# Designs tried in a protein design run: designed miniproteins, single chains, continued (6). Part 10

Each design is a single chain, and the fold is of that chain. pLDDT is the mean over its residues in the fold that is shown.

## One batch from the design tools (miniprotein)

Design m20339
Fold by ESMFold2-Fast:
Structure m20339 (fold): chain A 98 residues (1-98)
Amino acid sequence: SEVEKLETARREFFDAVRRMIELAKAGADKETIIKELNDAFDKLIETVPELAERLKQLRDELIEKIKTGSNEEIVEALRRFAREVSTLLDELIEKAKK
Protein backbone atom coordinates (compact mmCIF):
# COMPACT_ATOMS: atom_id res chain seq x y z
CA SER A 1 0.00 0.00 0.00
CA GLU A 2 1.21 3.50 -0.85
CA VAL A 3 -0.18 4.79 2.48
CA GLU A 4 1.66 2.07 4.45
CA LYS A 5 4.89 2.84 2.55
CA LEU A 6 4.62 6.58 3.35
CA GLU A 7 3.67 5.99 7.01
CA THR A 8 6.64 3.62 7.43
CA ALA A 9 8.99 6.17 5.80
CA ARG A 10 7.62 8.91 8.12
CA ARG A 11 8.14 6.71 11.23
CA GLU A 12 11.70 5.73 10.23
CA PHE A 13 12.59 9.36 9.38
CA PHE A 14 11.29 10.67 12.74
CA ASP A 15 13.16 7.91 14.59
CA ALA A 16 16.34 9.13 12.83
CA VAL A 17 15.55 12.76 13.83
CA ARG A 18 15.15 11.69 17.48
CA ARG A 19 18.58 10.00 17.31
CA MET A 20 20.12 13.18 15.81
CA ILE A 21 18.54 15.34 18.57
CA GLU A 22 19.97 13.02 21.26
CA LEU A 23 23.39 13.14 19.55
CA ALA A 24 23.26 16.97 19.49
CA LYS A 25 22.21 17.12 23.18
CA ALA A 26 25.12 14.80 24.05
CA GLY A 27 27.58 17.11 22.23
CA ALA A 28 28.42 14.59 19.50
CA ASP A 29 30.75 15.57 16.65
CA LYS A 30 28.95 17.64 13.98
CA GLU A 31 30.15 15.28 11.21
CA THR A 32 28.44 12.37 13.04
CA ILE A 33 25.14 14.30 13.08
CA ILE A 34 25.55 15.27 9.38
CA LYS A 35 26.22 11.63 8.42
CA GLU A 36 23.07 10.46 10.27
CA LEU A 37 21.12 13.27 8.53
CA ASN A 38 22.44 12.33 5.05
CA ASP A 39 21.60 8.64 5.58
CA ALA A 40 18.04 9.48 6.72
CA PHE A 41 17.57 11.91 3.79
CA ASP A 42 18.84 9.51 1.12
CA LYS A 43 16.40 6.86 2.36
CA LEU A 44 13.48 9.34 2.48
CA ILE A 45 14.21 10.76 -1.01
CA GLU A 46 14.34 7.19 -2.42
CA THR A 47 10.85 6.62 -0.95
CA VAL A 48 9.36 10.04 -2.00
CA PRO A 49 11.30 11.16 -5.13
CA GLU A 50 8.51 13.70 -5.89
CA LEU A 51 9.75 15.71 -2.86
CA ALA A 52 13.47 15.34 -3.72
CA GLU A 53 14.13 19.01 -4.68
CA ARG A 54 12.37 20.42 -1.58
CA LEU A 55 13.96 17.82 0.74
CA LYS A 56 17.45 18.55 -0.67
CA GLN A 57 16.89 22.29 -0.07
CA LEU A 58 15.81 21.66 3.56
CA ARG A 59 18.79 19.30 4.05
CA ASP A 60 21.28 21.92 2.77
CA GLU A 61 19.77 24.60 5.06
CA LEU A 62 19.95 22.21 8.04
CA ILE A 63 23.56 21.14 7.31
CA GLU A 64 24.60 24.83 7.30
CA LYS A 65 22.88 25.36 10.68
CA ILE A 66 24.57 22.25 12.12
CA LYS A 67 28.00 23.48 10.91
CA THR A 68 27.59 26.99 12.38
CA GLY A 69 25.31 26.47 15.40
CA SER A 70 25.66 25.61 19.07
CA ASN A 71 24.32 22.26 20.33
CA GLU A 72 21.12 24.03 21.49
CA GLU A 73 20.69 25.77 18.10
CA ILE A 74 21.22 22.43 16.31
CA VAL A 75 18.47 20.78 18.42
CA GLU A 76 16.04 23.64 17.58
CA ALA A 77 16.97 23.46 13.87
CA LEU A 78 16.36 19.67 13.85
CA ARG A 79 12.94 20.16 15.52
CA ARG A 80 11.93 22.90 13.03
CA PHE A 81 13.13 20.77 10.11
CA ALA A 82 11.19 17.73 11.39
CA ARG A 83 7.99 19.83 11.51
CA GLU A 84 8.50 21.01 7.88
CA VAL A 85 9.13 17.45 6.63
CA SER A 86 6.10 16.22 8.63
CA THR A 87 3.86 18.73 6.80
CA LEU A 88 5.12 17.59 3.37
CA LEU A 89 4.66 13.89 4.22
CA ASP A 90 1.19 14.47 5.73
CA GLU A 91 0.09 16.10 2.43
CA LEU A 92 1.32 13.06 0.45
CA ILE A 93 -0.32 10.59 2.89
CA GLU A 94 -3.68 12.42 2.62
CA LYS A 95 -3.45 12.35 -1.21
CA ALA A 96 -2.64 8.61 -1.11
CA LYS A 97 -5.77 7.94 1.03
CA LYS A 98 -7.98 9.41 -1.73
Scores: mean pLDDT 84

Design m20340
Fold by ESMFold2-Fast:
Structure m20340 (fold): chain A 63 residues (1-63)
Amino acid sequence: MESVKEALEELLKRGEISEEQVKEILELAKKTGKIGDAIRSVLSEEKAEKLERIAVRIHLETS
């Protein structure tokens, strides 16, 4: 969860997603319990894959 939040903040800082999209993803994840599904429901496939790669990188760097 933390690495996904950091990845969302990184994409937001880069201007690739909006604050509204970040809120929608977090709300959907809370409602469904499925963060990956929430990401793909709000973001395009390309942006979702980019987010997942960033989240994995952050997780590996903090582990």
Scores: mean pLDDT 77

Design m20342
Fold by ESMFold2-Fast:
Structure m20342 (fold): chain A 86 residues (1-86)
Amino acid sequence: GKEELKKEIEKLEEEIKKLEEEIKKLEKEIEELLKKLKEQEKVEPDLKEILRLIGEILRKIGEIIDLELRIEELKKKIEELKKKLE
């Protein structure tokens, strides 16, 4: 019945919260990597280290995009379930 739909919505909302927390962690890690990249520009540049930092940043950006797409899918599912409660 409607109570089962409410429990399903709550579970999906909890999953979104976990994904949003993972995105925040990745955003902080990107900020730290960007600071390290800027520090490399102040001294004799290590091209290998610069490329490593860029690669790590791009990888984490890709992970954020994937997580955001998953959140949007979960939000659409919640919206459809909420319509069934009306």
Scores: mean pLDDT 86

Design m20343
Fold by ESMFold2-Fast:
Structure m20343 (fold): chain A 61 residues (1-61)
Amino acid sequence: SQDLQQKAQDAQQHAQNSQKGYDKLTQLSPQIGQIGKDNAKQSYDSYQKSQQIYQQLQQQL
């Protein structure tokens, strides 16, 4: 439905905004360095898996 599509777009925008904030934080805080990179990869992988599940669920509706 259009409502579900709108919520998906909003979630994507929020994720992008969070990534921008995280990137800025990493630039300002060298302490986040390597740990930040590892966490970013894990978060991205989890996000992709969640999107795949979401798409599968939409096809079943």
Scores: mean pLDDT 65

